# Designed miniproteins, single chains, continued (4): the designs that were tried, part 85

Each design is a single chain, and the fold is of that chain. pLDDT is the mean over its residues in the fold that is shown.

## One batch from the design tools (miniprotein)

Design m14949
Fold by ESMFold2-Fast:
Structure m14949 (fold): chain A 65 residues (1-65)
Amino acid sequence: VLDAVRELAKSSPGAAGGLAQALAETLELNNVSEEDLRSGLLAAGEEARKAGEEEGAKALEELAR
């Protein structure tokens, strides 16, 4: 899942890409579980949605599956 987040960060434009990048860096530093990673992806998707990045939010939520 972490590798998929890194790929999304590289290929996603706008706020969603930045949120995915920040999430990947935070998870690498803290060596978190897959459950925590999934929760982080959903939270990042919510933030992207609030920023008006609907497509990016959907991509982040899809990675949480």
Scores: mean pLDDT 71

Design m14950
Fold by ESMFold2-Fast:
Structure m14950 (fold): chain A 81 residues (1-81)
Amino acid sequence: SDERKLVIKEATLTIQIAGLQFEVDIDPSVSDELKAEVNAFAQEGKQILSNSDNLSIEEQLKKLNELLARAEALEQQIKAE
């Protein structure tokens, strides 16, 4: 169901955000600018996750897919530094 997809994507995003924050915290090669970008993204993602109850499931899935793509891009930036 779309509700199941929503729960799975929310859980996946939560895990990815935690992983990104952990990576920039333990890796001394990551720039202060990228660390700030990751922390800003984490704050934005958490805010969207907590304030989505008034959105349709379709709108929530669209936002989650966009955030998941941004998380993947940030992971690639961390690995490139």
Scores: mean pLDDT 85

Design m14951
Fold by ESMFold2-Fast:
Order: C-alpha cells, then structure tokens, then sequence
Structure m14951 (fold): chain A 89 residues (1-89)
C-alpha cells in the first residue's frame, strides 16, 4: 500500500541518518555545533529517502542496511560515551 511505502521511506531516512552518526560523533569531538550535526544527520535522512525512491531495496538488502545502521549507532554512541561528548538520556 501507499502507507506501507511511506513508512518504508521514513525508515530508510532514519537508517540514512543513523549511518551518519559516526561522522557526527567525530564532528562533536572536533567541537562542531549541534546545528552542524543536525545538518549532517538531515543530509543522511534525505539520502536514505532518495535511495529508496530511486531503487527500492529488497527485504534482504533492507535487513542488511538495518544491521549496518545499528552498528553505526552503537559505534557512535560508544565513542560519545567514551569521550564524554554527550550523556545518553
């Protein structure tokens, strides 16, 4: 359905943003503003949505990307915690 497609696009956007979190963590370590980090994550979101619109991933590709996004988030938040850049809520 169109609703399922819209949800898929949003999930692809969220994964695109997640994949940018390691770079975002490095920017935070370098003293970048929250606005700079937000812009990087937004660019990742837009890239994820664009990728799905142009060439929809099959289920196996989507699951692989979800695993990659989870790994990227884990790496980024471990770095943030280790370096004292931000406390987790």
Amino acid sequence: SMAEREERLKRMGMMGAALRWPEAARLLEAGASEEEVAALLQAGYEEGVRREREAPLDEAEFEALEAEARAALAEAFALIEERGLRALP
Scores: mean pLDDT 84

Design m14952
Fold by ESMFold2-Fast:
Structure m14952 (fold): chain A 107 residues (1-107)
Amino acid sequence: TEAEQILRLLEGRLAEARSPMELAAVVMEGALVVYELSQKDAAVAARFRDQLVDALARATGWPRASIRSLLDSLVGVIEEGTRQGLSELEITDRAEKELIEALMKAA
């Protein structure tokens, strides 16, 4: 499926990530994909989220619960920004701030 192809691409990028910035980029892209899938099919979105959480947990060693919470927070920012009619730039800025705050708490 398209979701499976996207997951494989994100897993590849995670394997090549050498910095917190590169990891953050994969987490952000993953959250955007979860949001887009949720607009089409909640079950597909939930499955993709679970698989992405597993991939991130293997790459980072972080608890799955923490990763799931982070992804859900980012998806929430994207949903609210889209609802308010914000530009992609404004949504990305808000999501990036949320991601930085979460990463600082995890360090």
Scores: mean pLDDT 83

Design m14953
Fold by ESMFold2-Fast:
Structure m14953 (fold): chain A 62 residues (1-62)
Amino acid sequence: SEEAEKAKAEIDELLKRAEENGDPSVIQEMLDLLTKAAKDKVLDQKFISRAYEKLKEIAKRR
């Protein structure tokens, strides 16, 4: 769906920014987006889990 594609694009962009900066505010925005996508069932559970794992890896590097 268009909503799923838009959400995926936003998550990928935020992951890229978090990867570059490691800014806690960007990480929080990502968590909020993933939580909302999970509640709304817009994204596949596997995609959400994978994004959480990537975010944890970024946080560990800090």
Scores: mean pLDDT 75

Design m14954
Fold by ESMFold2-Fast:
Structure m14954 (fold): chain A 87 residues (1-87)
Amino acid sequence: SEAEKLRKMAEKLKEELEAGVDELRASLTPEQLREALAEAREESDLALARAVLPMLALMVAGAPVEEVVEAGRAGIEAALAELLAKL
């Protein structure tokens, strides 16, 4: 079902969060992180953009990986709830 696909996607994204945050910090400059944050804010009407916005904001602010990952998990859960409500 569509709901099962969304749940599996959310769980996979949560599992990959720590590695993803580390990879983004290693590959993106502070300027590129600010650009990504600006783009996410522009698309803030989309559940996925709202999910990543707190993570990007914390990364721009230089927050610890632990805080970024926790914000990412919260954002993924919120996006999952919103997408499931549309089914």
Scores: mean pLDDT 75

Design m14955
Fold by ESMFold2-Fast:
Order: structure tokens, then sequence, then C-alpha cells
Structure m14955 (fold): chain A 81 residues (1-81)
């Protein structure tokens, strides 16, 4: 997951602090545990980093919003199969 995070940041031309890498790896691990979908993990990291680059908002705040969104999708998967 750390290599996926670092590679995605490089693809977007972003330099992340060690703290930002740690938070993003924790988020990626959470998404993977809930979904077991590496494609979704990659897409969600890409979206979060693209928003971070575009808006300059705190990365943590963006990740919290994405985590809530994914919680709703996980609930749909559990209920609907």
Amino acid sequence: LESLVLRTAQELGLSLSPGEVTELVKFARSVFRSTADLGLVKNTITEALAEYKATGRKLFDILVEKDVELGVQDLKRVVLG
C-alpha cells in the first residue's frame, strides 16, 4: 500500500510529507479492508490526491470525506449482495 500511495503521488506530481504518506496509507488500508478491491483503492487515492492538489485543503479532511462516502457504498454491498 505504501508503494501504491507513493507511485500515485508521483503520477500526480505531488510531494507528500511523511505524515501525509502515513495518513494516506492508513486510509488506503481501511478502504482495502472494507472492499478487498485494489482498483477502488487506487481510484480513491487518485481522487483524494487530485482534490488535494486542486483545492489546497488539508489532506486529512479530504480523506475523512472519502471514508464517509465509502462507508455508504460498503453498506449497499452488504445489504444488496
Scores: mean pLDDT 72

Design m14956
Fold by ESMFold2-Fast:
Parts: C-alpha cells; structure tokens; sequence
Structure m14956 (fold): chain A 114 residues (1-114)
C-alpha cells in the first residue's frame, strides 16, 4: 500500500540520519539524535492518522515531519556532510511527496462517499 511505502521511506530516512549523526560533532550529534526521536514519534502519529483517514491530523504531522527532516538535513550540510545531506534531502522529498499523495487519496475517497 502507499501507507506501507511511506513507512518504508520513513524508516530508510531515519536509518541514514542515525548513521550520519555518528559523523557529527558531539553537540550536533546530540541535537540530531533528539530530532530523530521526535521524527519517530511524529512518524508514528502520521501513520496512525493516515490509517484512520484523519486528514487534519495527517496534514499537521506531515508538516512537523517535514520541519524535523529538513532541520536534520541542514545540520548535516553545515557540518560538511554535503553528499549525505543531498541524499537525505532527496529521500525527504520522496517521503513527503508520498505522504501528500496518501492524504490526497484519502480526501478524494471521502468526497466520493455518500
């Protein structure tokens, strides 16, 4: 399903972020690890909202997920991990595109409901 694809892409992004965090200074490693924890929690709430067809909550958690993902990417880029940051930006964009597509499908199905 598209929701399963979102879950897989989220897990992939988080794995890359965890590996990237190991290459950072201690301060930025701590910051990125906190963001990873926030992203895991936000991702769980997003997946629950998508499964429940809760568009309002899904949009809220999608925005929070976007903000966290790009903050992680920015930290990696500023630390000189430019190639990893580029890869993660691409993965984040792919994840967010599929999240928005899932929300759009849910909205469309609700509009067709009698």
Amino acid sequence: SLIDKVKEELEKFLKIAEEGAKKLSPENRQRVNKLIEEMKKTGEELLKALEAGDVESARKYAQKLEDIAFEIVDILEKEGLTDLAKKMRDEASKLLSNVLLAIHIIETEKEMKK
Scores: mean pLDDT 87

Design m14957
Fold by ESMFold2-Fast:
Structure m14957 (fold): chain A 91 residues (1-91)
Amino acid sequence: TFKDVPDSDKELVDQTIKDFLKGNYKEIEKIINQLINKGSEESKRKIEYILSSLAFVARILNDKEACKFLIKLAKKSGNKSIIATVKNICG
């Protein structure tokens, strides 16, 4: 499925995937909290893109604890669409 995503978001997602694979969950939580605090539509798109990408990685790795962490971050955003997307990817 084609998605219209800004190029600047790709670099951010690539960095969060690297941190995620290293187990640096604190860095991911820090980035998501910063985006939540901004409260813009761009920040919402970035949160969804990051958490969806990481949820897909967690699903490939069959890492249920990682999926629980990502669902927790999605709930912190307060956005029902982001929560539903992350839960759906995680299974």
Scores: mean pLDDT 80

Design m14958
Fold by ESMFold2-Fast:
Order: C-alpha cells, then structure tokens, then sequence
Structure m14958 (fold): chain A 60 residues (1-60)
C-alpha cells in the first residue's frame, strides 16, 4: 500500500468514525492503524490528524 492509498483510506475511515466518536478518539484510532501499517509514531500522528481535518472539511 502506498502512503497516498493509506491516507485516502484513513480519510474515509475518519468520515465514518466521526459519526459516533469524538475528534480525539478518531485521531487515536487512525494513529493506531497507521502504526500497524508500518509508519513511525511521528508520521502516524501527523497523518491521523490531517486525515481527520480533511474528513471534517469534506463533510461540511
């Protein structure tokens, strides 16, 4: 999986999770997924936060 493919999947998951979970809970879950995909902690944290931001922007 490319980084772009992973990011797009995280954005789609964020859109679904934001329906029932808080922003912080979604960020924490996406960060865990990114870490499991082999990213380092700093990259996973940034990518998760960006994915939530993008998901919220697309839901507006």
Amino acid sequence: MTLEELYNRLVEKAKELLKTKSDQEVIDELRRIALEAGLNEDTARVLASLAVYEAKKELE
Scores: mean pLDDT 82

Design m14959
Fold by ESMFold2-Fast:
Structure m14959 (fold): chain A 92 residues (1-92)
Amino acid sequence: MEELEKRARELLEKGLEALERGPSDENLETVLESARELAELAIEEGLEVAARALSELARRLGELFEDSTDPRVLELLLEVGRLAAEVAKARG
């Protein structure tokens, strides 16, 4: 469990760093991959740390790109939001 919790923290840090670098294809892909793995850890392993990390990543993504009209950013926002909703549903 401790190694998986460390993995969840590393995924959150990686995703947040990619968001801070800006909305390049590579950075958006990094955020999406981090969100997907966090969702898997939260649902399959029942990791509360991963669920919270995904929620934080989703919140930060929304804050940074609130006024974005870039379709790639909007698609990422929708997908990360969907993953967060699936985690909440699986844990409820």
Scores: mean pLDDT 83

Design m14960
Fold by ESMFold2-Fast:
Structure m14960 (fold): chain A 69 residues (1-69)
Amino acid sequence: SPLASLASKSLDEIAQALLKSHGLDGSVKTSDEAAEQLVKAGIFTGPNPLQLAISHIVGQAIRAIGDGI
């Protein structure tokens, strides 16, 4: 699906942009690694901080795809 390909690419780009905006290492290879770095930095907190970070990255990627189509 073209949307799935765009979502994957947008996830990586948004994840790296989020890391850089918080002064973190943007050289991570996957959006999951980026989510873990955001959690370690205390940007997302609570009982499920990793899930919250992943949901935020996915939400931003969906928004970017919607703006592009």
Scores: mean pLDDT 70

Design m14961
Fold by ESMFold2-Fast:
Structure m14961 (fold): chain A 73 residues (1-73)
Amino acid sequence: SRELAAAGLRAQLENPDRDLAITITGILAREHPDPAVRAAAREARERLLAAKDDSQATAVLREMLVRIGEPAD
């Protein structure tokens, strides 16, 4: 569900783990039933792979939350 996807992303904002964030966005991009969530996850995963630090990774995850219609704050 969208709520479960958002919960996973928020957990990564509180305790950043770039590899786990990449894994979660990869699963969402392939498996989520909502095409909009899959599209947002594909974009987020590409940006996470290019991110050089936790601040960039955090920004990507916040943007993904906004894109799927979930609060990022």
Scores: mean pLDDT 76

Design m14962
Fold by ESMFold2-Fast:
Structure m14962 (fold): chain A 56 residues (1-56)
Amino acid sequence: AVESRQVLKEGAFTEEQAQKVGEEVGKETGNEVTVNYGGSEIDGKTLLGLNITTKP
């Protein structure tokens, strides 16, 4: 089966750091991870959106 989840993180991230987070999630879960980076600034805070798809 395939599970997808969206994770929203608050902070100043570079695209490079976002990719590293995806790698760490993949190692932690032992699953395939796809990272889509999208950032927006709301109320002076940078939000990082990650779409994580995992396979058991």
Scores: mean pLDDT 56

Design m14963
Fold by ESMFold2-Fast:
Structure m14963 (fold): chain A 66 residues (1-66)
Amino acid sequence: VDEFLESNPKLGLFIPSEITDLEVLKEMEPIIKELLANPSKAKELLKKLEPYLSQDFIDLLLSLFE
């Protein structure tokens, strides 16, 4: 987990400190990378993150990409 966050420091903003499961991070990584590359798809991509993140946090992220 630490090596993953060290390689992707911007992803630390989207991953709560409680999430230490590498399997969860592996599922989130391609979605977050796509979101950073294509902010116009933010709403679609953030919905894919809903199982891993709270609704309040998803709403916060949506405001950051507007």
Scores: mean pLDDT 63

Design m14964
Fold by ESMFold2-Fast:
Structure m14964 (fold): chain A 69 residues (1-69)
Amino acid sequence: MEELAEYIYKNTNFPKELAEKLAQKLVDLGVPKETFEEIVKAINEKKIPPEALGAFLGVTPEEVRKAIS
């Protein structure tokens, strides 16, 4: 889990707290490691709407927009 949170933090503009929330959610859902890389890539390529990602993580869309800028 810590390694996944660090991977997200280093490969996205997410603050550490948001990276940890995403990592925990993905681990809790049993998402495979290969899919983690695809999700991180989609975030960096702005393919995931901030509204959808915010709802998934339990944060506001505005916090997501700030994180992916």
Scores: mean pLDDT 76

Design m14965
Fold by ESMFold2-Fast:
Structure m14965 (fold): chain A 94 residues (1-94)
Amino acid sequence: MELAELLRGLADILAAAGYDDAAARLRALADQVEASTDPLEAAKLTIEGLRVAEAAMQRLAADPAERVQAAQTAVMTEIYKHREVLEEAYELYS
């Protein structure tokens, strides 16, 4: 399932950047998306996952700007790879 793949990809990026709590939440959301039989529920869970990733990147405690910028670029690239199914999810949920 494309939406679950997106969330797992984001989790891997955030884990590599040291955002382990956000990565764990994204993996849990990806499991829920895979288990869901309701497209609207899958869309809601995916959008929640994107908000988790956004919040993690906005919480600057002590990370150098370069490291944060690299993580942001990787997240945007991963989102863009799955953009078509994500656009369908946003259309369904919003």
Scores: mean pLDDT 76

Design m14966
Fold by ESMFold2-Fast:
Structure m14966 (fold): chain A 68 residues (1-68)
Amino acid sequence: SERDRQLRLTIFQLFELVRNGSEKSRVDSLKAQIAELAGENAETLLKQIDTTVKSLSELFGVKLKPDS
């Protein structure tokens, strides 16, 4: 469905922000969008995303910029 396509695109965009060491507030905004798109699966999906973000940050030695 188009909703599933938008969900996948938003998840890819979030991981791109993490890879680039973007601001935490920007990543959090995309998490909010993912929650809206995922509906009833939001809690499980966001937990998986948080685990993946932590793993990627450790592997790449990258950290998100602090919020102002």
Scores: mean pLDDT 80

Design m14967
Fold by ESMFold2-Fast:
Structure m14967 (fold): chain A 67 residues (1-67)
Amino acid sequence: SEREEAFHKFAQWLASHTDAKHREEVEEKFSEPVEKMVKEGVSVEEIEKFTKEAMKELEEKGWVVEQ
């Protein structure tokens, strides 16, 4: 489904662009909410909005790194 695809895309971005030392906090704060949104049938548009805001927050924290 498009919702699962949006989650997979976000999960891949997190794996490629965030430091492993922050994995637990990133999973709890960003990954788990998106997984819950998919499970609850939240719209693709709303999921994409959340992931975009999450990416910005991670960048502002300095947790975005190159692979």
Scores: mean pLDDT 80

Design m14968
Fold by ESMFold2-Fast:
Structure m14968 (fold): chain A 86 residues (1-86)
Amino acid sequence: SKHELELKLIGLILRVIGELWIARQEGDKETAEVLEQALEILMEALRTGDIQAALERLRRLREQTDNPRARAFLDRVIADLEELLA
């Protein structure tokens, strides 16, 4: 349902916020900058309901990111979003 989709998306947003907080505490500025962009993409998806657009933007962000920590986290977020569209 739309309600279940929104709740799962909120869960993903909270996970990104948590990882962003950890990256900032550890001084990992590169990971933090990537996660800030991922958070913006997910917040836009929550506002518009356009999960497909968010997925495409996150895949582009993943391709542009060389940081292995940020890439690994984006891979998990992308996989979770793909599951929401299934």
Scores: mean pLDDT 88

Design m14969
Fold by ESMFold2-Fast:
Structure m14969 (fold): chain A 111 residues (1-111)
Amino acid sequence: SRSELQQEAFRLGLDAAREALKEGYEKNLSPKELVEKVVDLAIQKGEEFARSKGLTPEEIVEVARGAAEAALFYVQLILYNELSEDEINELRKFGLKKIDEKVAELRARLA
């Protein structure tokens, strides 16, 4: 169901965020590098999951975007304690732009 796909997208996004945060800590990534890594990983996990379930191109994009949005929100919550409000707002705008760019790339690959 749509609700089940949304729950899986959320789970995949959290998995991507946890993995990216671990790598970010180990490699001392900047907040922008961490956001780019988390978006890339979430879209990858979302696409792989959706393809494994035989979902349509439109559904693959929906799951990948949902995972990326969930991952970005989680990373923003973690970084809220380390960054100023202005820095968090800039990071949010950067992350949303990266999601749009990566989703457009995914759509092009599925066409």
Scores: mean pLDDT 87

Design m14970
Fold by ESMFold2-Fast:
Structure m14970 (fold): chain A 74 residues (1-74)
Amino acid sequence: SSSRIRRDRQQIVDMIRQMSDQGVPQSDIWQRASDIADQRGLSDMSDIYRRAAQGDDVSIARIGRINIDIIRSQ
């Protein structure tokens, strides 16, 4: 459902914020986000985070936009 997808996306963004606050390297954060997104059935998000963890500049830029949109939807 739309409500479940919104909550799953929010949980991923909350995890990214917590890991960033703890000083975890950005590539490790993206890898963890990819794994969680995959477990939640968010295949598009999982693919973007996985590519970003491998250094894909387009995917890194796209993550920035996705995270901003999720934060603004709170």
Scores: mean pLDDT 78

Design m14971
Fold by ESMFold2-Fast:
Structure m14971 (fold): chain A 66 residues (1-66)
Amino acid sequence: PSEEQARELQEYARSLGIELSLAQAKGILTLARELPAEVAAAFISREMGIPREVAERLVRYARELL
């Protein structure tokens, strides 16, 4: 993922009340690219300690950026 895509995802996450580091945003973009959406969202929710619904929104938006 590009830095531009990662920064766009960080801004979207802020609108959901979540602060992502640049590394976390790049990780989410990579998972959204490599995994089925449901699997990526479940992994992100577990690893980052955020609600599943929010992880699903992040994955959906990340796929729009890719």
Scores: mean pLDDT 84

Design m14972
Fold by ESMFold2-Fast:
Structure m14972 (fold): chain A 90 residues (1-90)
Amino acid sequence: MEKLEELIKELEKKLNELLPNNEAAKEFLDEVHKAKKKFPVEEAIKLVEKLLETVEEGKKNKLSESELLRKLSDVFIKEVTEIEEKLRKE
């Protein structure tokens, strides 16, 4: 539990630094918080770790705010879909 909360706080901090006052970034963080409540802790940790990796790659490549948000959204949708498929199938 605490590890997941710490990872989410780091993600929020990074996004606030890179995307200050950005409504889409705020909406994205709301979706991350929903995923945290919906999925098992292990899967939620993996999701947030992937998102943090995406933020670091975006910063290294000096992506624009819109490019970073698009990549984060794409990664989030892909990871969430994989988790949902895993949890839905027997």
Scores: mean pLDDT 81

Design m14973
Fold by ESMFold2-Fast:
Structure m14973 (fold): chain A 76 residues (1-76)
Amino acid sequence: DELLEEVRRQGQEVLELLRQTLESGGKYQEELERKVLEFFGWVRDRMSALEDPEEARRLLEVVREIAREMEELVAS
């Protein structure tokens, strides 16, 4: 599924930027904040275009996995 692959790809970009921001003591904080807002804005747009609730459920599960990984990184 191209949509789910794109969500994972963008999510990994956000996660990598988060890791770099944490390692650098906040050097990329503004870029990270912008990238997070762009990512969730894009997800919201895709969600509103989905007609199949099962597709929406799968998309949300991938987003939830990404959010969980972000939480684990900041909790460490």
Scores: mean pLDDT 81

Design m14974
Fold by ESMFold2-Fast:
Structure m14974 (fold): chain A 86 residues (1-86)
Amino acid sequence: MIDEAVEAVRSGDPEAARKAAQLVAKTNDVEGMKKVSDAAIEAARRGRTPEVAGTALDVAAELMKSGNPEAQEAAARAITEAGRAL
């Protein structure tokens, strides 16, 4: 399940990315949060488009809502790298 969600994030699908971030946040899956964050960063770096960067920011927003410090750190990293990719 989570590996399929990570690949959807990597593909730059905004809806799939948002759902994947929500899933890992709700399950408190620290490894999943890191994988989703890394996939969003990779997509932003590869695509270098506003659309793909927006997907990374959407993932970060959902991770921030979790209240989990690990998720918030992953979100901050995704925001920073998405900004550098543009």
Scores: mean pLDDT 71

Design m14975
Fold by ESMFold2-Fast:
Structure m14975 (fold): chain A 71 residues (1-71)
Amino acid sequence: PMSPGEQTTLELLSRVPPSGIRVERDGESGRVTLTLRLGPDETVVVVVDDPSPENFHRAMEEALQELRRRE
C-alpha cells in the first residue's frame, strides 16, 4: 500500500519546483502543513493532523488529484 502512495508523492514532487514545496510543522497544534506552489496564483495547501506515513501519502495523493482536476 505504501508503494503507490510513495510513487504518487514522487509524481507530485516532479510537477512542482523544489522551491514551490514547503513543509511546516505547527508548534502549537503539532499538525503538518504542506504548501505546494505551481505559480503566483496556483497554490495548494494540505494539512495533516496525524503525521503517520499512510496519512501523509494520502494527503499527497489528494493534492495531486486536486491539481489534476484544476487542469
Scores: mean pLDDT 66

Design m14976
Fold by ESMFold2-Fast:
Structure m14976 (fold): chain A 105 residues (1-105)
Amino acid sequence: SVKLSKEEQEILKRLLEIMAKRLGVPLEELEEARKNNFLNAYLLLLVLGKRELAKEYFKLWKEDREKAEEKLKEFYESLSEEEKKKVEEFVEELRKEAEKLLAEV
């Protein structure tokens, strides 16, 4: 993974804590997804209430990345306008929280 500064690591940890609380999942679950470069896909699935599917795709990502990427592409193409809007709103909320944390440093 990319080397982060101490300040970037602290901001990332705080954002993961905020995401875990809002999505109702253990922090360790999001940290495991982040360590495997699957955090963005995992968060998308969690925002849409598809936690079991997130776990299945994450397992596939670790075992067969190409197949996982194909399944994720099919999933993204199947999203309704309402589901896309829900994801966009969550991303915007995270951006605002990140900006607040950066302003406090």
Scores: mean pLDDT 80

Design m14977
Fold by ESMFold2-Fast:
Formats: structure tokens, C-alpha cells, sequence
Structure m14977 (fold): chain A 88 residues (1-88)
């Protein structure tokens, strides 16, 4: 299994818009949260925005949040991401 750091590094290679679209289809995320992810300019800002969604807005456990990050890192399309997230 990938470590959380390896998952995060792979997330930085993904389209932020694809991540926001998929999350919005599965979870009730606010427009402010979507904008935080989309407007992240640095690795640190992107990670902070994503952790805010998973741990604060969605109130996931660390195990659930790690699984979500792994699904995002490995998904090749919005549909694959949505299907992966629905299986949580």
C-alpha cells in the first residue's frame, strides 16, 4: 500500500478541477471549499485545502480520509473517482 505522503505526491499530478467535480458529485461540499482547492498555488496550500475538506467539512476518520486520497491519486477519470468514492 502507498503511504499517505506517496498518495499526496501523486495527488499533486492530478487536475484540481477533476478532483473538485468528483468530490462534489459524492459529497455536499461548499463553494468556498471548492474554490480553496482550485485556487491553491502551492503544494502546502493544496494539501491544507484537501485536508480541510476531508477532516473538517466531511468529518472523516484518518483511515477514511487516507482511503479517499488513495482513490483520488489512483483514479484516471471523474467517473472512476466518483465510483471509488461511492464504495467508501
Amino acid sequence: MKTLQEIIDNLLKKDKELIVEALSKVFPISEETKNAILNAKSKEDFIKALKQVLYVDLKLTPEQAEKVLEIIANAKSVDELVEGLKKL
Scores: mean pLDDT 71

Design m14978
Fold by ESMFold2-Fast:
Structure m14978 (fold): chain A 93 residues (1-93)
Amino acid sequence: LAFFLDKAEELGDKPFLQFEHEGKEYALVRASSIPGYPANLPSSETLAPAPEGMEPVIRSFLKTKKRVRKVWTFSHQGEDYLLVELSDELDPE
C-alpha cells in the first residue's frame, strides 16, 4: 500500500499515472476524473474492490487496449483513487 500512496502523490495534476510494481503493470487514476464514478464512497485506508462495471470506462479513460484484471479503490489525503491492474496481454477483439 505505501508504494501506491507515493504514486498518488506523484500523480498530481496528471490525468493518470502508469507504472510497474513487482512484475505487474498498474495505472492510477483520481476517482473524480472517471465519468459516472460514485462521489460518495466511504474513505478506505486499505485497498477495496471498485464498483462492478467500471472497467470499460476506466480503459477508455486510460486509452489502453490492455485487459483490466482488477480495480481497487483507496483514499489518500482526502482524495479517492482507483488502482487498476493491467494484464500484459492485449484484450481480444
Scores: mean pLDDT 67

Design m14979
Fold by ESMFold2-Fast:
Structure m14979 (fold): chain A 70 residues (1-70)
Amino acid sequence: SRAGIELFARESGLSRAAAEEIFAIEDEEQRLAKLKELVSEELAKSMGTSREEAAEILLKGMLTLEAAGL
């Protein structure tokens, strides 16, 4: 939902446009691939993790928001 996209963008540090693109992807593997592309070294470092780990954390966050109806 729009509320879930806005919350995800705010908490992840990604742009709203990037968050909208990822949420439009139905396949989890394609979402993860897009997240790996969009997660910068700077974002991963700010999270205290690798780019791969950051992408997986963000994917889990998205799935949690969707499960909550957001």
Scores: mean pLDDT 80

Design m14980
Fold by ESMFold2-Fast:
Structure m14980 (fold): chain A 87 residues (1-87)
Amino acid sequence: SQEQLRQQAREIAQLIKREIDLRYKILELEGKLTAQKGRDINYEMSLRLDRMIQLLHTDPEEAEREVEKLRERVKKLEEELKKLEEE
């Protein structure tokens, strides 16, 4: 349904933003954050966002699989960040 597509688009945008924030924070704590690495992350994630939004309209089943993978990636990054913050 159109409402399900809108909900999935919102979730995708939120998960993409969360991955960006986590990757930046991890690089910052590791002392590896540079302007170039930030640009590379932003570019990579903008392409992923565009692709996933297109999948919502062209292949909803594949979009759902990609959302599940993105949720798992965010979870692993949150675990990595927690480990770094606990030293």
Scores: mean pLDDT 87

Design m14981
Fold by ESMFold2-Fast:
Structure m14981 (fold): chain A 87 residues (1-87)
Amino acid sequence: MPSVEEVIERAREFAERYGVPEELLERLLAAIRDVADDDEALAQVDHALTTAEEELAKISDPEQARRAAEAMFRLITHELERRRAAQ
């Protein structure tokens, strides 16, 4: 299972690679830390980042890829916030 630190580092690398705004990255990192004790949630984020990388690799336009990366960050953050609220 990925550690919190591994998932955080992967999210940072993804944001740097695709030009995701710092505000979106900070929000996702906060959400990841809020589920640090939830191994299932960490595995889901790791899987979502893997899926996002596969989908973004299909996009030839850099602007479209950046917008898709931002959308994926918002989606992952929303799902983590929803999961936390449901507990």
Scores: mean pLDDT 82

Design m14982
Fold by ESMFold2-Fast:
Structure m14982 (fold): chain A 82 residues (1-82)
Amino acid sequence: SLEEIHEKLLELAKRYLEERPDMPAREAIREIAEELSKELPVDAESLEEGLLDVLRENGIDPDGPARPGLEVIIKRLEELLE
């Protein structure tokens, strides 16, 4: 379900923020999308594009460190799961 996708995405985003916050944001987002697509019926490319759009909408550089982008993604997912 969409809720399961959001819950797993939130878990992955939190893990990457804790373990690899200085990884390039594009690389972190790609890895998260690929990892989620192995466990749930979600298109990795579409998810990657959607997450990069979230960064763009929030003025975050996708070629900078992952932390700012992951923090915004986490906040949005927490709001969606309420």
Scores: mean pLDDT 86

Design m14983
Fold by ESMFold2-Fast:
Structure m14983 (fold): chain A 83 residues (1-83)
Amino acid sequence: SLEEQKELTKRLIEAMRKRGFTDEQIHEVFGILAELAPEALLDPETVEALIALLESDEPLTLASLTAVPGIGEEVARRLLSLV
């Protein structure tokens, strides 16, 4: 639902901020996802998996990012370029 999607988006933004992403970097992350994997932001399972990774102690690597359903190597490489 639209309500669930808004709540998941807020949780994703909060998880990124808590992990040390700036508001500019968060905006760039959403830009990359909208360009290369727009369907991933609409899939609750993908968004929940991204939140779980960001809230974990696991380092952000090509391997950890591509383990998220809907995130391919190109998306992961572009996201890693922001840090």
Scores: mean pLDDT 83

